# Ledger of designs, part 50: designed miniproteins, single chains, continued (5)

Each design is a single chain, and the fold is of that chain. pLDDT is the mean over its residues in the fold that is shown.

## One batch from the design tools (miniprotein)

Design m17714
Fold by ESMFold2-Fast:
Structure m17714 (fold): chain A 99 residues (1-99)
Amino acid sequence: ELEEKKKLAEELVEKIKKAWDLANAGDYEGALKLMEEAAEKFKEKNPVLAETAEFEKKVIELAKRLQAGAPLEEIEAEAEELEEKYSEALKEVRELVLK
């Protein structure tokens, strides 16, 4: 059970890294699609991993808006709200990957 959860968490972390590689290359659409597919894949088997994928998708959407000229202060405030909203899911995934 723990080994299966850890494997799924590691798979999500790899997808997150790939999504940010795409976003940093300017392919925000590809990054968002990858996170959406991850959220759908994990939704029924591990809701916490699905929530983490949703968090990363929203952060990538904020990065895209910042690149399009949205005010930095607005983006930073929304990013802080996202981290607070998803804090428990992020903590659980971190604990799975580190153990």
Scores: mean pLDDT 82

Design m17715
Fold by ESMFold2-Fast:
Structure m17715 (fold): chain A 73 residues (1-73)
Amino acid sequence: MREELERIAREAEERVREIGKELGADPELVREMQEAIRRAAEEAYRLGVPPEEFRRAMEDAVEMFRRYLEAKA
């Protein structure tokens, strides 16, 4: 369970890194988003959130991050 949530978080962190690089985002903003994703995985594990629900939340968060960066360009 924890390993699956950590895997989903790592996938989301990787997508955030790729999007940030693609759109020329501030490296600090990318780092903060990656830290938020890691904290979300820890909270999801603590609260017993199912991996499928967490994956959906991470997909939404990554999409929101992309839209935020596009709006700031």
Scores: mean pLDDT 84

Design m17716
Fold by ESMFold2-Fast:
Structure m17716 (fold): chain A 80 residues (1-80)
Amino acid sequence: SKEFEELKKAFEEKFEHVKELIEKEKDPKKIEQLVDTAKTWADDVKEYAKKKFSKEEYEEFKKLIDERLAELEKLAEEKK
């Protein structure tokens, strides 16, 4: 659906913003807090998508979110 594509786009844009914040941050403790905040936000977005979209759209979005979170965790580890 168009609404689903718009949600994915909004998620990608917010993800890139968080990624830039992590890349710019030098304090390991603050980097971990940014990752934890992103995980909490991702869980909220997954719950929203699960209730609003089809099972197929939800599974696609869940995979996208999980892949993006893995990228943030890898980036945080590389900054240690």
Scores: mean pLDDT 83

Design m17717
Fold by ESMFold2-Fast:
Structure m17717 (fold): chain A 57 residues (1-57)
Amino acid sequence: MEEQKEKVLRLLHENGISESTLRKIAEAMGISESTARRILQELFSNGERSVKLMLSL
């Protein structure tokens, strides 16, 4: 779980957040788009302000 969260954050820092970015993250990690979205939700629940800012912008 932790390694996946770190990879998601790194890719978001590079590309920003969009449907295309979530798809690229899912493909890069070998997971579904739904799983990538759940990881983002979990990061938000853990108080990751960076993820909240990306989702709000």
Scores: mean pLDDT 66

Design m17718
Fold by ESMFold2-Fast:
Structure m17718 (fold): chain A 85 residues (1-85)
Amino acid sequence: YYLRLVYEAKTEELATQLAAEFTRIQRAFGSGGATVEGTRVVVETYISGNLDDVQALKAALEEAAAKYGAKIVSEEIRKVEPKLE
């Protein structure tokens, strides 16, 4: 699966802290890191597994975002078949 999620934080400082937390969470799921664009945090990654694995990561990211008072402003989830189709 491919995910691109964008969260908006209240300040650039909070966005930076949230990006670090997202990066820690993403590493636990074997994915990349998060980037900061002003007050926005962008999570763009590929995840191996099924939709339940994607939802588990999304739930963990949403919990962290709520803790930092950030809200999701954009969401894209696509099924990707990278090999032998």
Scores: mean pLDDT 76

Design m17719
Fold by ESMFold2-Fast:
Structure m17719 (fold): chain A 74 residues (1-74)
Amino acid sequence: MSKEEWKKFVIGLLDRLIDAFKDSHPELAAELEKKKKALENGEEISDVELSEIVRQAHAADPERTLAVLRATMG
């Protein structure tokens, strides 16, 4: 996967997580929106940072997070 493909994948995942958590966990959604904007402004995200974001989402709501991952990757 190229850096551009990775960035598009991460932005797509963040979009879906934001939508999924917007009403139930607005503070988490706000943090994810900040990360998305940083990526759109040319910042990079590591796989370690993405794993931490997914872990935080999973801790908040495991079933919702898994549904988002399935939708993003499938």
Scores: mean pLDDT 81

Design m17720
Fold by ESMFold2-Fast:
Structure m17720 (fold): chain A 93 residues (1-93)
Amino acid sequence: TIEEALRELEEAILELGKVLGFEEGARLAVKALRELAEQGDAEGLELALEALIDGYEYAISNASEEVKEKAKPLLERLREAGRRLIEALRAAS
């Protein structure tokens, strides 16, 4: 469901934010993405997710090896959850 996909995405974003030291930014991103999902704005969600993923990739590239090992599976989880959310929103249209 849309709510399940959104929940999985939110969890991945919050875990990544914690690992990378961006907890407050992660909470704000979750709020913004939830608002876009509630509006059914799949295109806005896709653009926001692309920007968020690019930012996290940059942060991970500059992190320690220990942080990279923790962050990589969470980033992949975020990509997959985001893709599922966008697909669910488009299917609901």
Scores: mean pLDDT 85

Design m17721
Fold by ESMFold2-Fast:
Structure m17721 (fold): chain A 69 residues (1-69)
Amino acid sequence: MREELERDIEEALALMVAGIAKIELVNEGKVKSVEDVTDEEAIKELDRWVEEGKVSKELAERAKEVLEK
């Protein structure tokens, strides 16, 4: 139960991080709306956040999995 709950929390965090990456692209003026953000653009933003130390590589990899689904 606890291990399953931790996994669910990780998945929820990955979903939030993916969503925030799309919102950030809109806020920076790179894309006009969240719906116009491509999975490729969001993945590149996540890679940049890992390089900048804003998110862990593991969390970014899980967020990319969410975007590819």
Scores: mean pLDDT 73

Design m17722
Fold by ESMFold2-Fast:
Structure m17722 (fold): chain A 88 residues (1-88)
Amino acid sequence: SSEEATKYAKEGTKAALADPRASATQATAIALLAIGGLTNARFTGDYKGGAEDVRRAADLARESGSDKAAEYLRKAADEVEKGGSLAD
């Protein structure tokens, strides 16, 4: 659902911002990709493209060592991929 996708993206972004292993620049890039993916799916109906952007955010979180953020962002991407409405 859109609520689940938003919840997981928010938790993932929060975890990345709180993780001292992720630089401020990395955490910002993760947040922008996650928000961009959700926004793209919502406004264009491109759930596949939106999910790919959120998965990219998860990959960046993993690369920065923020495993908890990566887990939440993967869950967010899975919810977007299911084609759930971001306007729920």
Scores: mean pLDDT 77

Design m17723
Fold by ESMFold2-Fast:
Structure m17723 (fold): chain A 78 residues (1-78)
Amino acid sequence: TPLSPEEVRRLLAENLRREAIEAGLKEEDAEEVGKRAYEGATEEEIVDMLVKYGLTRETAKRVVERAVRRTEEEVQRS
C-alpha cells in the first residue's frame, strides 16, 4: 500500500530531524526544523532555518538532500 502524502511529510520531518542532529544541531532546534517541514515549509525555508541554527548553507543543503533521499527510499519500500 503506497504511503499517503501526510505520512510522507511525517517521514521527511523525522529524517530532517535526524540529519540535522547528525550535522550538529541541538535536539530542540532539530525538532523545530522537523515540525516546520511537516507543516509544509519549502526546502529553501528549511535550508534558511538550518543556516540560522549555525550550519553553513552548503551543509544545510546536504542535510535537506540526504533527508529527501532517505524519505524517497522509504516511500519506495512501502
Scores: mean pLDDT 84

Design m17724
Fold by ESMFold2-Fast:
Parts: C-alpha cells; sequence; structure tokens
Structure m17724 (fold): chain A 92 residues (1-92)
C-alpha cells in the first residue's frame, strides 16, 4: 500500500505552496550572492566555495525538513513555520 493513498488534496497543495515559496527564496538569494561576488572580484576562491557550499546545504536541508514534516502529517501551520524559517536562513 502506498503511503499517499489517504493523503487529502489540501495537504499536497500545502507542500506545493511551501516548495514554491522556497524556490523563489533560493532564486533571490542566488541572485544576491552572484551580485555580491561580481562587486568583489578580489574575493578568495576558497571563500566563494565555502559560501556556495553553505548556501546549497541550507537549501537542501530545508527541502528535506519540508518533506519530513509532510510525511509526518504536519499541519499547514507547521509547514508554513518550517518554510518561513528556511527562507530566513537562505536569505542570510
Amino acid sequence: HMFTERVPEERVKHLDEATKRLNEAVKEASKKFDEYVKKNPDLPKEKIREETIRFVATALRAIGDLLQAYFDGASKEEIDAITEKAIEEILK
């Protein structure tokens, strides 16, 4: 039996809305990071690499947290809270 057999349509919609919001935050953070690097061409490559790894790791962790909450039966409010926290961490 599939674990999704009994999932209400509304819960799938909440996950879709959360992932869309995360995707928009990732795009914004990526653009700001690219602009920062271009304004500071003398930045050590090691620093650029470290920040890129941190950014990617933060985004992947946020996606994992959302999926875990979704499969654990989290409410819309809980999914929204996880999404808000992830967006704040990504936009740093």
Scores: mean pLDDT 73

Design m17725
Fold by ESMFold2-Fast:
Structure m17725 (fold): chain A 82 residues (1-82)
Amino acid sequence: RAELEEALEEAARVAREAGDEGTAEVLRTARTASPEDALELARMARNVLLYLAEQDPSKREAYERAVELVDRAAELARELLE
């Protein structure tokens, strides 16, 4: 649980620093969600971050880093589901 919350907070921080407050808010919401809801919110955030990485090459590395953190959070959420 704590590792999932840490990964989601770090992903939200990276997304916010890259300029995407919307995805950061989704990831912060995922921190207080059930593991099932956190997994769904992480999946949505991942899709947005990948789209933004393609649209803005100057921020691509930051968005790709956020995707890595979201993927880690999704893995941790799956481990909490049975």
Scores: mean pLDDT 79

Design m17726
Fold by ESMFold2-Fast:
Structure m17726 (fold): chain A 90 residues (1-90)
Amino acid sequence: SKKSIDELLKELEEAVRNRDEETAVKILKEIFEEASDEELIANAERLVDILEMATFFSLSKLILEFSRLAHEKMSQAVIDALLAEYQKRI
């Protein structure tokens, strides 16, 4: 049985809080393999919170994986949702 997007996001948040960057990268990759565009868009706020936390903790490998996924795996709709969330925080 596959993990739900909510379970994966909880595990990712925990890995980031623990500065377990290797585990966080693995979970982020799994999220983008398992989640639909609709699920990613619905969780854009949570994904941006995680990226901001990763930036604050200087988790460079996790930040690079977000960048790689944006280039290689994210649809324009997902990118637009993440950018819209960032615009609300300015």
Scores: mean pLDDT 85

Design m17727
Fold by ESMFold2-Fast:
Structure m17727 (fold): chain A 94 residues (1-94)
Amino acid sequence: SIAYTVEELARRVEGDVVTVTLRVTLADGSVIHLTVEIDRAGRTAGVFATLTLPDGTRVSFSLVLPIPEGASDEEAVAAAVEAALARAQEYIAA
């Protein structure tokens, strides 16, 4: 797996919806700008990502993840980061 760092850029709470914006920097120089929309009532996390490769190539993708009952917002964000990294690896390996 590629080593990475995660930086939280912004967090917004609107009722049962928490929107977290993150920057994930990978050891190869790739960057993922990530927006995670946590729907606490619906128990889902929408994941919206833009991957920028070291050559400047940009790839956008989205995922929807179920949130297990009793999971925290922080656990939902961690799961979203792992899912975004797994998808990003498909483009980096190509």
Scores: mean pLDDT 86

Design m17728
Fold by ESMFold2-Fast:
Structure m17728 (fold): chain A 93 residues (1-93)
Amino acid sequence: MRQQLLQRLQELQQRIDELKQRVIQATEEGLISKSDGENLLSMLDDLQQQITQLQQDLESGRISVEEAQRQLDLLEAQLESLEDRLEQLIKKS
């Protein structure tokens, strides 16, 4: 259902906001380089734009529920990859 997908998009947006805060904190504490922090924040900004677009497409009916589910699964996988990247950078420090 579209409403369930919109809820998942909202949850994904919250996870991105939380990861952004973690990146900022890790950069300020010197756990990752400023360059690595800026790169992660840039990738998270791109991911937020993709989520906003998917939400608009879903609300306007431009996209099917099945296609929206596929795109959401890919966005969730991208976020997980960025979470893993932050953890790897922290461990390297």
Scores: mean pLDDT 86

Design m17729
Fold by ESMFold2-Fast:
Structure m17729 (fold): chain A 80 residues (1-80)
Amino acid sequence: MAAAEKELEDLRAELEAKKDNVGLNLIDSLLNISKASPEAVVAAAKALIESRKKNLDGDETTAAIFQAYRDAEAAEKAAA
């Protein structure tokens, strides 16, 4: 079973608890638009939560999310 999907649900719950609607929308967009692997979305969600812990600017947070997503996607393709 998809452990990454369960981890993604937990990360989304964390964002919801912090009332980060922008972060939730970004993650949902990555899932729907790119048809990304759950692992890539989990990496993006972790980057978002880390950015929020560091109280980064919204633009910096968005950049970190997309960078983590791209890195995870590249790692998945390299492992395939």
Scores: mean pLDDT 66

Design m17730
Fold by ESMFold2-Fast:
Structure m17730 (fold): chain A 69 residues (1-69)
Amino acid sequence: SMEEERKKRVEEILEKLKKEIEKMKKLGESDEDILEKINAQIDLLLDVGALTEEEAEEIRKELEEYIEK
């Protein structure tokens, strides 16, 4: 279904962004810089219609918690 396809897409985006966060942490980037870069990528996905506003908010919340660990 379209809902299942959307949930799968959100999970794939989360996995991809988490891997990018791990790489940035290994490079010694600050949590603030990582968060700014990740938010910019989410904004791009919103702009091209790959995410809804609600999906983007959910992803931001999960990734903010992940970065702060």
Scores: mean pLDDT 83

Design m17731
Fold by ESMFold2-Fast:
Structure m17731 (fold): chain A 70 residues (1-70)
Amino acid sequence: SDAYRAELAAALLLLKPYLEARDYEGAREVLLANASKYSDEVVEGLLAALEVAAEHPEHLLGAVELAEQY
């Protein structure tokens, strides 16, 4: 849905500086501090992605690049 895509894009842009720095703990803390601004689906999906982000940092950085086009 458009609402889901907009929330996901907003959350990814919020996390961008942490993801670029490979600061996944900082990204997690910022996401949780702002969790009330997003749906549970977006928060849970991003938390799961952050859990494995250190092994494949390009996946979340690619998602940020797509989010910047919204």
Scores: mean pLDDT 82

Design m17732
Fold by ESMFold2-Fast:
Structure m17732 (fold): chain A 76 residues (1-76)
Amino acid sequence: MKRKEAAEFYRKLAETVRAQSDAAQAAGRPDVAESLRKLAEHLEKMAEAIEKGDKEAFQKYSDEAVKAGVEYQRLA
């Protein structure tokens, strides 16, 4: 996958997760909303790392995204 296409993929994923966070907040689930917001932030940072070719930053934010996803699954 080309770098630009990979970065766009993670940005679109972050946008989708942010929409889910807003929906959770509207549904009265601020705990779920916060977990999804953190996940979206990490996905956006992964996209930035890809564009800059920063493999170390990508790995760091990828690990944080996985941790946020596990937390979300515990709340849901």
Scores: mean pLDDT 81

Design m17733
Fold by ESMFold2-Fast:
Structure m17733 (fold): chain A 66 residues (1-66)
Amino acid sequence: SVEEEAREARERVLAGEPVDTDPSRPGGAAAGLGAQLAGQPTDGVITLDERGRRLAVAALDALLAS
């Protein structure tokens, strides 16, 4: 489910693990947005910096609160 995918992506982002930036998935869309706003590459599997992680988590929290 979208909720399960978002929760798993959130845990992975918080753990500082590499994450897929595939925009077709909730976690990938959030990670890609965080990376883009942090000035990081937005293609494939990436490790988010501190700013990217903060932004990605905020996006996922907003989705999970919906």
Scores: mean pLDDT 78

Design m17734
Fold by ESMFold2-Fast:
Structure m17734 (fold): chain A 94 residues (1-94)
Amino acid sequence: MAQIDADLAQIDKDIETLNEAKKLVEEGKFDEAYEKAYPVLSPILKKMFEEAYEKGDKEKMLRIIDLGIVSLYTAKGLLEAARDFERWLEERRR
């Protein structure tokens, strides 16, 4: 339980970080957006984001951040379902 709760808290923080990075891209602050988003993105998205950043492609950077946010929400849903399943199993052992 404690590990899943910690992982969920980290995902919420990562989603907030990507939303902040998205706002920075919209403001034209590409360097600040890159520094915030890059550590949070998956390896595949990191490579695409680096290429978009090097080319100054604002639209591509925004689309990659949006994909990262969707991926994190998907992971959050899976972890919440796993937490609920573990809770159900524990109750059945009582």
Scores: mean pLDDT 84

Design m17735
Fold by ESMFold2-Fast:
Structure m17735 (fold): chain A 85 residues (1-85)
Amino acid sequence: EEESLMEEIKKLLNGLKKLSEEEKKELLELVEKLVKAAKESVDEARELMQELNDLLNKLLEEGKITPEEVKELSELIIQLIQSTF
């Protein structure tokens, strides 16, 4: 399930035509770090979640991602994190 959720996140990111490959990679790397931190350190997971939210808000402000896409991505990330507990 964890791998399947990560693949869905990758598919969603690849579908975001307004994001650069660098921005997609940065988002994916933050998600991967957040999943690892969620298993090992609550404090680190909290900081990474803040960084992810800041990046998503920046992309929204720049018009590179829609509120609907942010919602879909956030729901997948929450499911992925919940699968670790």
Scores: mean pLDDT 80

Design m17736
Fold by ESMFold2-Fast:
Structure m17736 (fold): chain A 80 residues (1-80)
Amino acid sequence: SELERAIREAREILREIARLADELEARGALAAAREFVLRYVGLALRLIAAEWEKDLEEARRVVEEAREALREARETLAAL
């Protein structure tokens, strides 16, 4: 239940990061878009592993790191 909530929250944040990376690419910020795509991929792989291993602590770390990446992606887009 707690694990399922953390995974769901992380997936929602990751989807928003992917959307913002697409927006950065559309605005010509290719280096930033690439950076956020790579961060997205890394976090998504860790989340898959956490779900497979039933690792609540890792799922929570992915949520926290995804929130930070989302904040940075929003700030980067706002600076364009």
Scores: mean pLDDT 92

Design m17737
Fold by ESMFold2-Fast:
Structure m17737 (fold): chain A 62 residues (1-62)
Amino acid sequence: SPATQQVLALLKQYESTKNPSKQFLLDLKEQLRQIIDTSKDPVAVLAAASFLVVLEKELKKL
């Protein structure tokens, strides 16, 4: 689905970013939250939720 492809694109952007800033991580978190709240695709929601767990752990290190 388009939502699943969007999550994968965000994940690829994150993995290709060296030394992501706190603001970059917060922006990604917000985009993933919006996908979880609005998407009807359970695969996209699960992928976004899993990615959020990773981002929240990274934010806690900052």
Scores: mean pLDDT 83

Design m17738
Fold by ESMFold2-Fast:
Structure m17738 (fold): chain A 86 residues (1-86)
Amino acid sequence: MVQPLNPLEADPEELYRAMREAALDAGASEENAEAAAEYFRKAAESKDREEAARYMTKGANALLSDPRVDSYDVGRAIGAAAARLA
C-alpha cells in the first residue's frame, strides 16, 4: 500500500462502513470485521495522529486475529477502505 489512510480526515461513520465492508471482502468474520471497523471509527474520532495510529493498529490486529486473514489481506482491506473515502 503506497498511500496510508488518514483517519482524521475521514467521517467516522463513513470510515466505519468502508472498513467493515473491506474487511468482509478480505475474508474476515462478521465479528472481526465489526471490531476492526469500530477501531477505525475511533481512529477517525481521535484528537491527534498518535491516538489515531494506536486505534488503527488495534483495528489491523483485530483483522489479523482472524485465521482467514493474513498481513496481505489487512493491507488490501485498508487500501480498499481508503479508496472508498478518496
Scores: mean pLDDT 79

Design m17739
Fold by ESMFold2-Fast:
Structure m17739 (fold): chain A 64 residues (1-64)
Amino acid sequence: EKEKKLEEFIERYGDELAAILQAAGLDPDFARETARNALRIFVNEGWTEEDIEAAVAGMRADVA
């Protein structure tokens, strides 16, 4: 169940998170791995979709 949720979040947010991390100065491959690991942690900690969207919005603001 958590694994399915993780795959859904990677599909929805993985590319956006990786792009934000690349804007912050990370390598493309490292940014993708870091985004995946962050989403895995969020799912394991019971974060909702709204929590993840808020975190992504905050990260986007920090790198803009």
Scores: mean pLDDT 78

Design m17740
Fold by ESMFold2-Fast:
Structure m17740 (fold): chain A 75 residues (1-75)
Amino acid sequence: MRLKEEIDKLVKEYSKEETVDRFIALAREAFERGEVTLDEVIQAAKYLVEKFNNDLDVAERLSQAKVEIARARRA
């Protein structure tokens, strides 16, 4: 799975808030299934923040989600 390509699709179809929520759900599922690495999730999250002109609310939400996703694999 290419998370950055999925982000490009989400940005075209959904609002900023919906795009962030859908990306978090997609990245979590892909990571739990072993389809992506944590580094790929981090790089894709950075790409999404850049797509929204480094929006602080987007950056904060994605920062929190990265911690939650990393913990899900260890549980």
Scores: mean pLDDT 80

Design m17741
Fold by ESMFold2-Fast:
Structure m17741 (fold): chain A 65 residues (1-65)
Amino acid sequence: SALEKAKEAFEALRAAGAPDLLAGAVAAGVMLSGGYSEEEAIEFLQSLGLSRELAEKSVRQGKRL
């Protein structure tokens, strides 16, 4: 599922030392490509420990990926 792929990408990037914004942007891009809304992507990123502000920035960047 897009949710599983987004979580996998987020955790792989964090393990590789990527900043939260980059890990979040990739995860958001995967979710949006899978048919999830921007609000659902924000909520998912917050469930992974990102602040609301960082989750919103991640979604904006993810839309470009």
Scores: mean pLDDT 87

Design m17742
Fold by ESMFold2-Fast:
Structure m17742 (fold): chain A 72 residues (1-72)
Amino acid sequence: EELEKKKKEAENFLKIAERVARIIDRLGTFDPKAVKKAMEEADAAGVEIDTPLSEELRKQLEEVKKKIEDYL
């Protein structure tokens, strides 16, 4: 079903962003440029979501990216 496919795609990108956030949490290194590269990689994937459920997943993804930016 179309909705189910979009949900899985959105969840996949959310997991990528979540892994990036975890990397930042563990890093503590002096060179944050590697972190920015990881952020861009997750962002480059891009995902289209247009359902109520997908909208919630999209907000979660954006919130994870915001936390990453706050760390930098």
Scores: mean pLDDT 57

Design m17743
Fold by ESMFold2-Fast:
Structure m17743 (fold): chain A 105 residues (1-105)
Amino acid sequence: MPSREELLEESREKAEELLELTKETAEFAKDDLSEGMLNGILDAVESARQRLELGDVRGAASSARFAATLAEQAAKESKREDVKEKLLEVAEKARELERLARELL
């Protein structure tokens, strides 16, 4: 059984992985989607990461959920299948981060 400390560390690692994937996805999608839409997703993911570092697990869960919602919306707006797949991967990892953060509540 993972301890609260182990779950917090796992959540932080997942948030960092999600941030890197989101940065790569934003660069990959920059010719397909608006800068505002991509920056919105990046800001939500960065917010989740920062809140986890501060021990605000409830805020982190909310920011992760928001990032997932924005990524899912961006996937619907995309005209490129490869971009849609990357955005859905971002959304899936953001949902995973939300679940991990909620386990800490």
Scores: mean pLDDT 86

Design m17744
Fold by ESMFold2-Fast:
Structure m17744 (fold): chain A 80 residues (1-80)
Amino acid sequence: VLEEVKKLAEEAKKAIEQGDYKKAVEELNKIMKILIELGVPVPRAIGLLLRGIGHLIDGDYEGAKNDIEEMVKLAEEALK
């Protein structure tokens, strides 16, 4: 599960670097669903997805990558 989240995070970051923002959002949505399955509160998981999308809309690609890293940290914490 954690390896899957890390793989999706890597794919999302790569998509951002390639300018494929649709793919980046698709990968973020997959991570969000896994976070909910791991017991992360739905508002928290959705909030991170929306924040990431907001950063992408604003052209803040580093902010979006930071949101992806926060999602990975939540998965790591949920699996402790």
Scores: mean pLDDT 82

Design m17745
Fold by ESMFold2-Fast:
Structure m17745 (fold): chain A 74 residues (1-74)
Amino acid sequence: SAERDQKIDEVILEVLSDAVRALAAGEPLERVRARALATLRKRLTELGVSDEEKARIEAGFDRLLDVLAAAFAA
């Protein structure tokens, strides 16, 4: 549903914002990645997102973290 998709987008942006702040503060990438993916997985599960959709979202998010980490030289 549009409402569910909006909530998924909100979760992704919130977790991403937290990850960006952590990387900017000099936290190690491995720590930021582990925490961000764990938080994302938990919140998507709470929203009732299917395992297939969670896997796809996690893969996209993980790739985005690599791009961000490169920008922060982490």
Scores: mean pLDDT 85

Design m17746
Fold by ESMFold2-Fast:
Structure m17746 (fold): chain A 62 residues (1-62)
Amino acid sequence: GHMEADKAGAGLVIGVQSGDEAALAVGREMARRLGADVEAVLALVKQGNYAGAGALLERAAS
């Protein structure tokens, strides 16, 4: 659902922006469990396209 997608996105953003490897690992695992393309979501986060990353996570969670 939306809450699970939000938590996955938050973990990935924190991991990428702060270098928090634990947050990155949790975000990756949550995105994987949602059925998202983790590498595509990470590429969008690294590009600063948080809206695009969130949309991919929400589509996977639905």
Scores: mean pLDDT 82

Design m17747
Fold by ESMFold2-Fast:
Structure m17747 (fold): chain A 119 residues (1-119)
Amino acid sequence: SLEEMIKEAVEKAVKKVKESYGIDFPVSYELTDKLPEGVLAVADKEKKTIYFNRNELLKLQFVSDSEFRNYIYEAVEYQIALLLGFKLVRGDPPPFVLSPEKKNEKYSEEEIKKILNSV
């Protein structure tokens, strides 16, 4: 199921972080319909939770299983890096994961704040 794929990707990413950096970083995940179109995932640092856009994930279900799993895994890895405080380049990439069709879209600081506050 979609929930099982997300769980597997989160557990794999958490294990990789622990193995590579010696950091035990438990993170939760949730499916939500509150994220705007084109935003695949957002992380809440205080809650240590990754929120996945249910509607955007449903669009991705029509790609190959391996490609779908790769998108979920990359989203989880990126969000865990953000939650761990890895330094981002200002304005690129944004502090959330975009759906593939929006990959090259640019966001202002105001738009970024609005997206982060949608969870």
Scores: mean pLDDT 73

Design m17748
Fold by ESMFold2-Fast:
Structure m17748 (fold): chain A 94 residues (1-94)
Amino acid sequence: SMEDVRALSSEAATLLRIMAQEARRRGDDATAARLDALAEEIESDPENAEVVLAQLERAIEIARGMLPRAPELARGAIETLERLRDQLLALQAS
């Protein structure tokens, strides 16, 4: 449902904002700006599953890039983002 998509979007945007704050804390302003931009795209169209899925895929790629510098944060983020992606795909298949 659109309510279920919106709930996943809210969780995704919140996680991306947390990741952006941590990137800024580590001095990676470029990664923080990218993550904030993805969160803004999700927040602007939180019921559009295609838009949310695209931002989740980009966020997973960014999180993988964070593994060398922030392995514990990156692993947790990847796990959560992949779960959100899989839940969103399951909703679209229904």
Scores: mean pLDDT 87

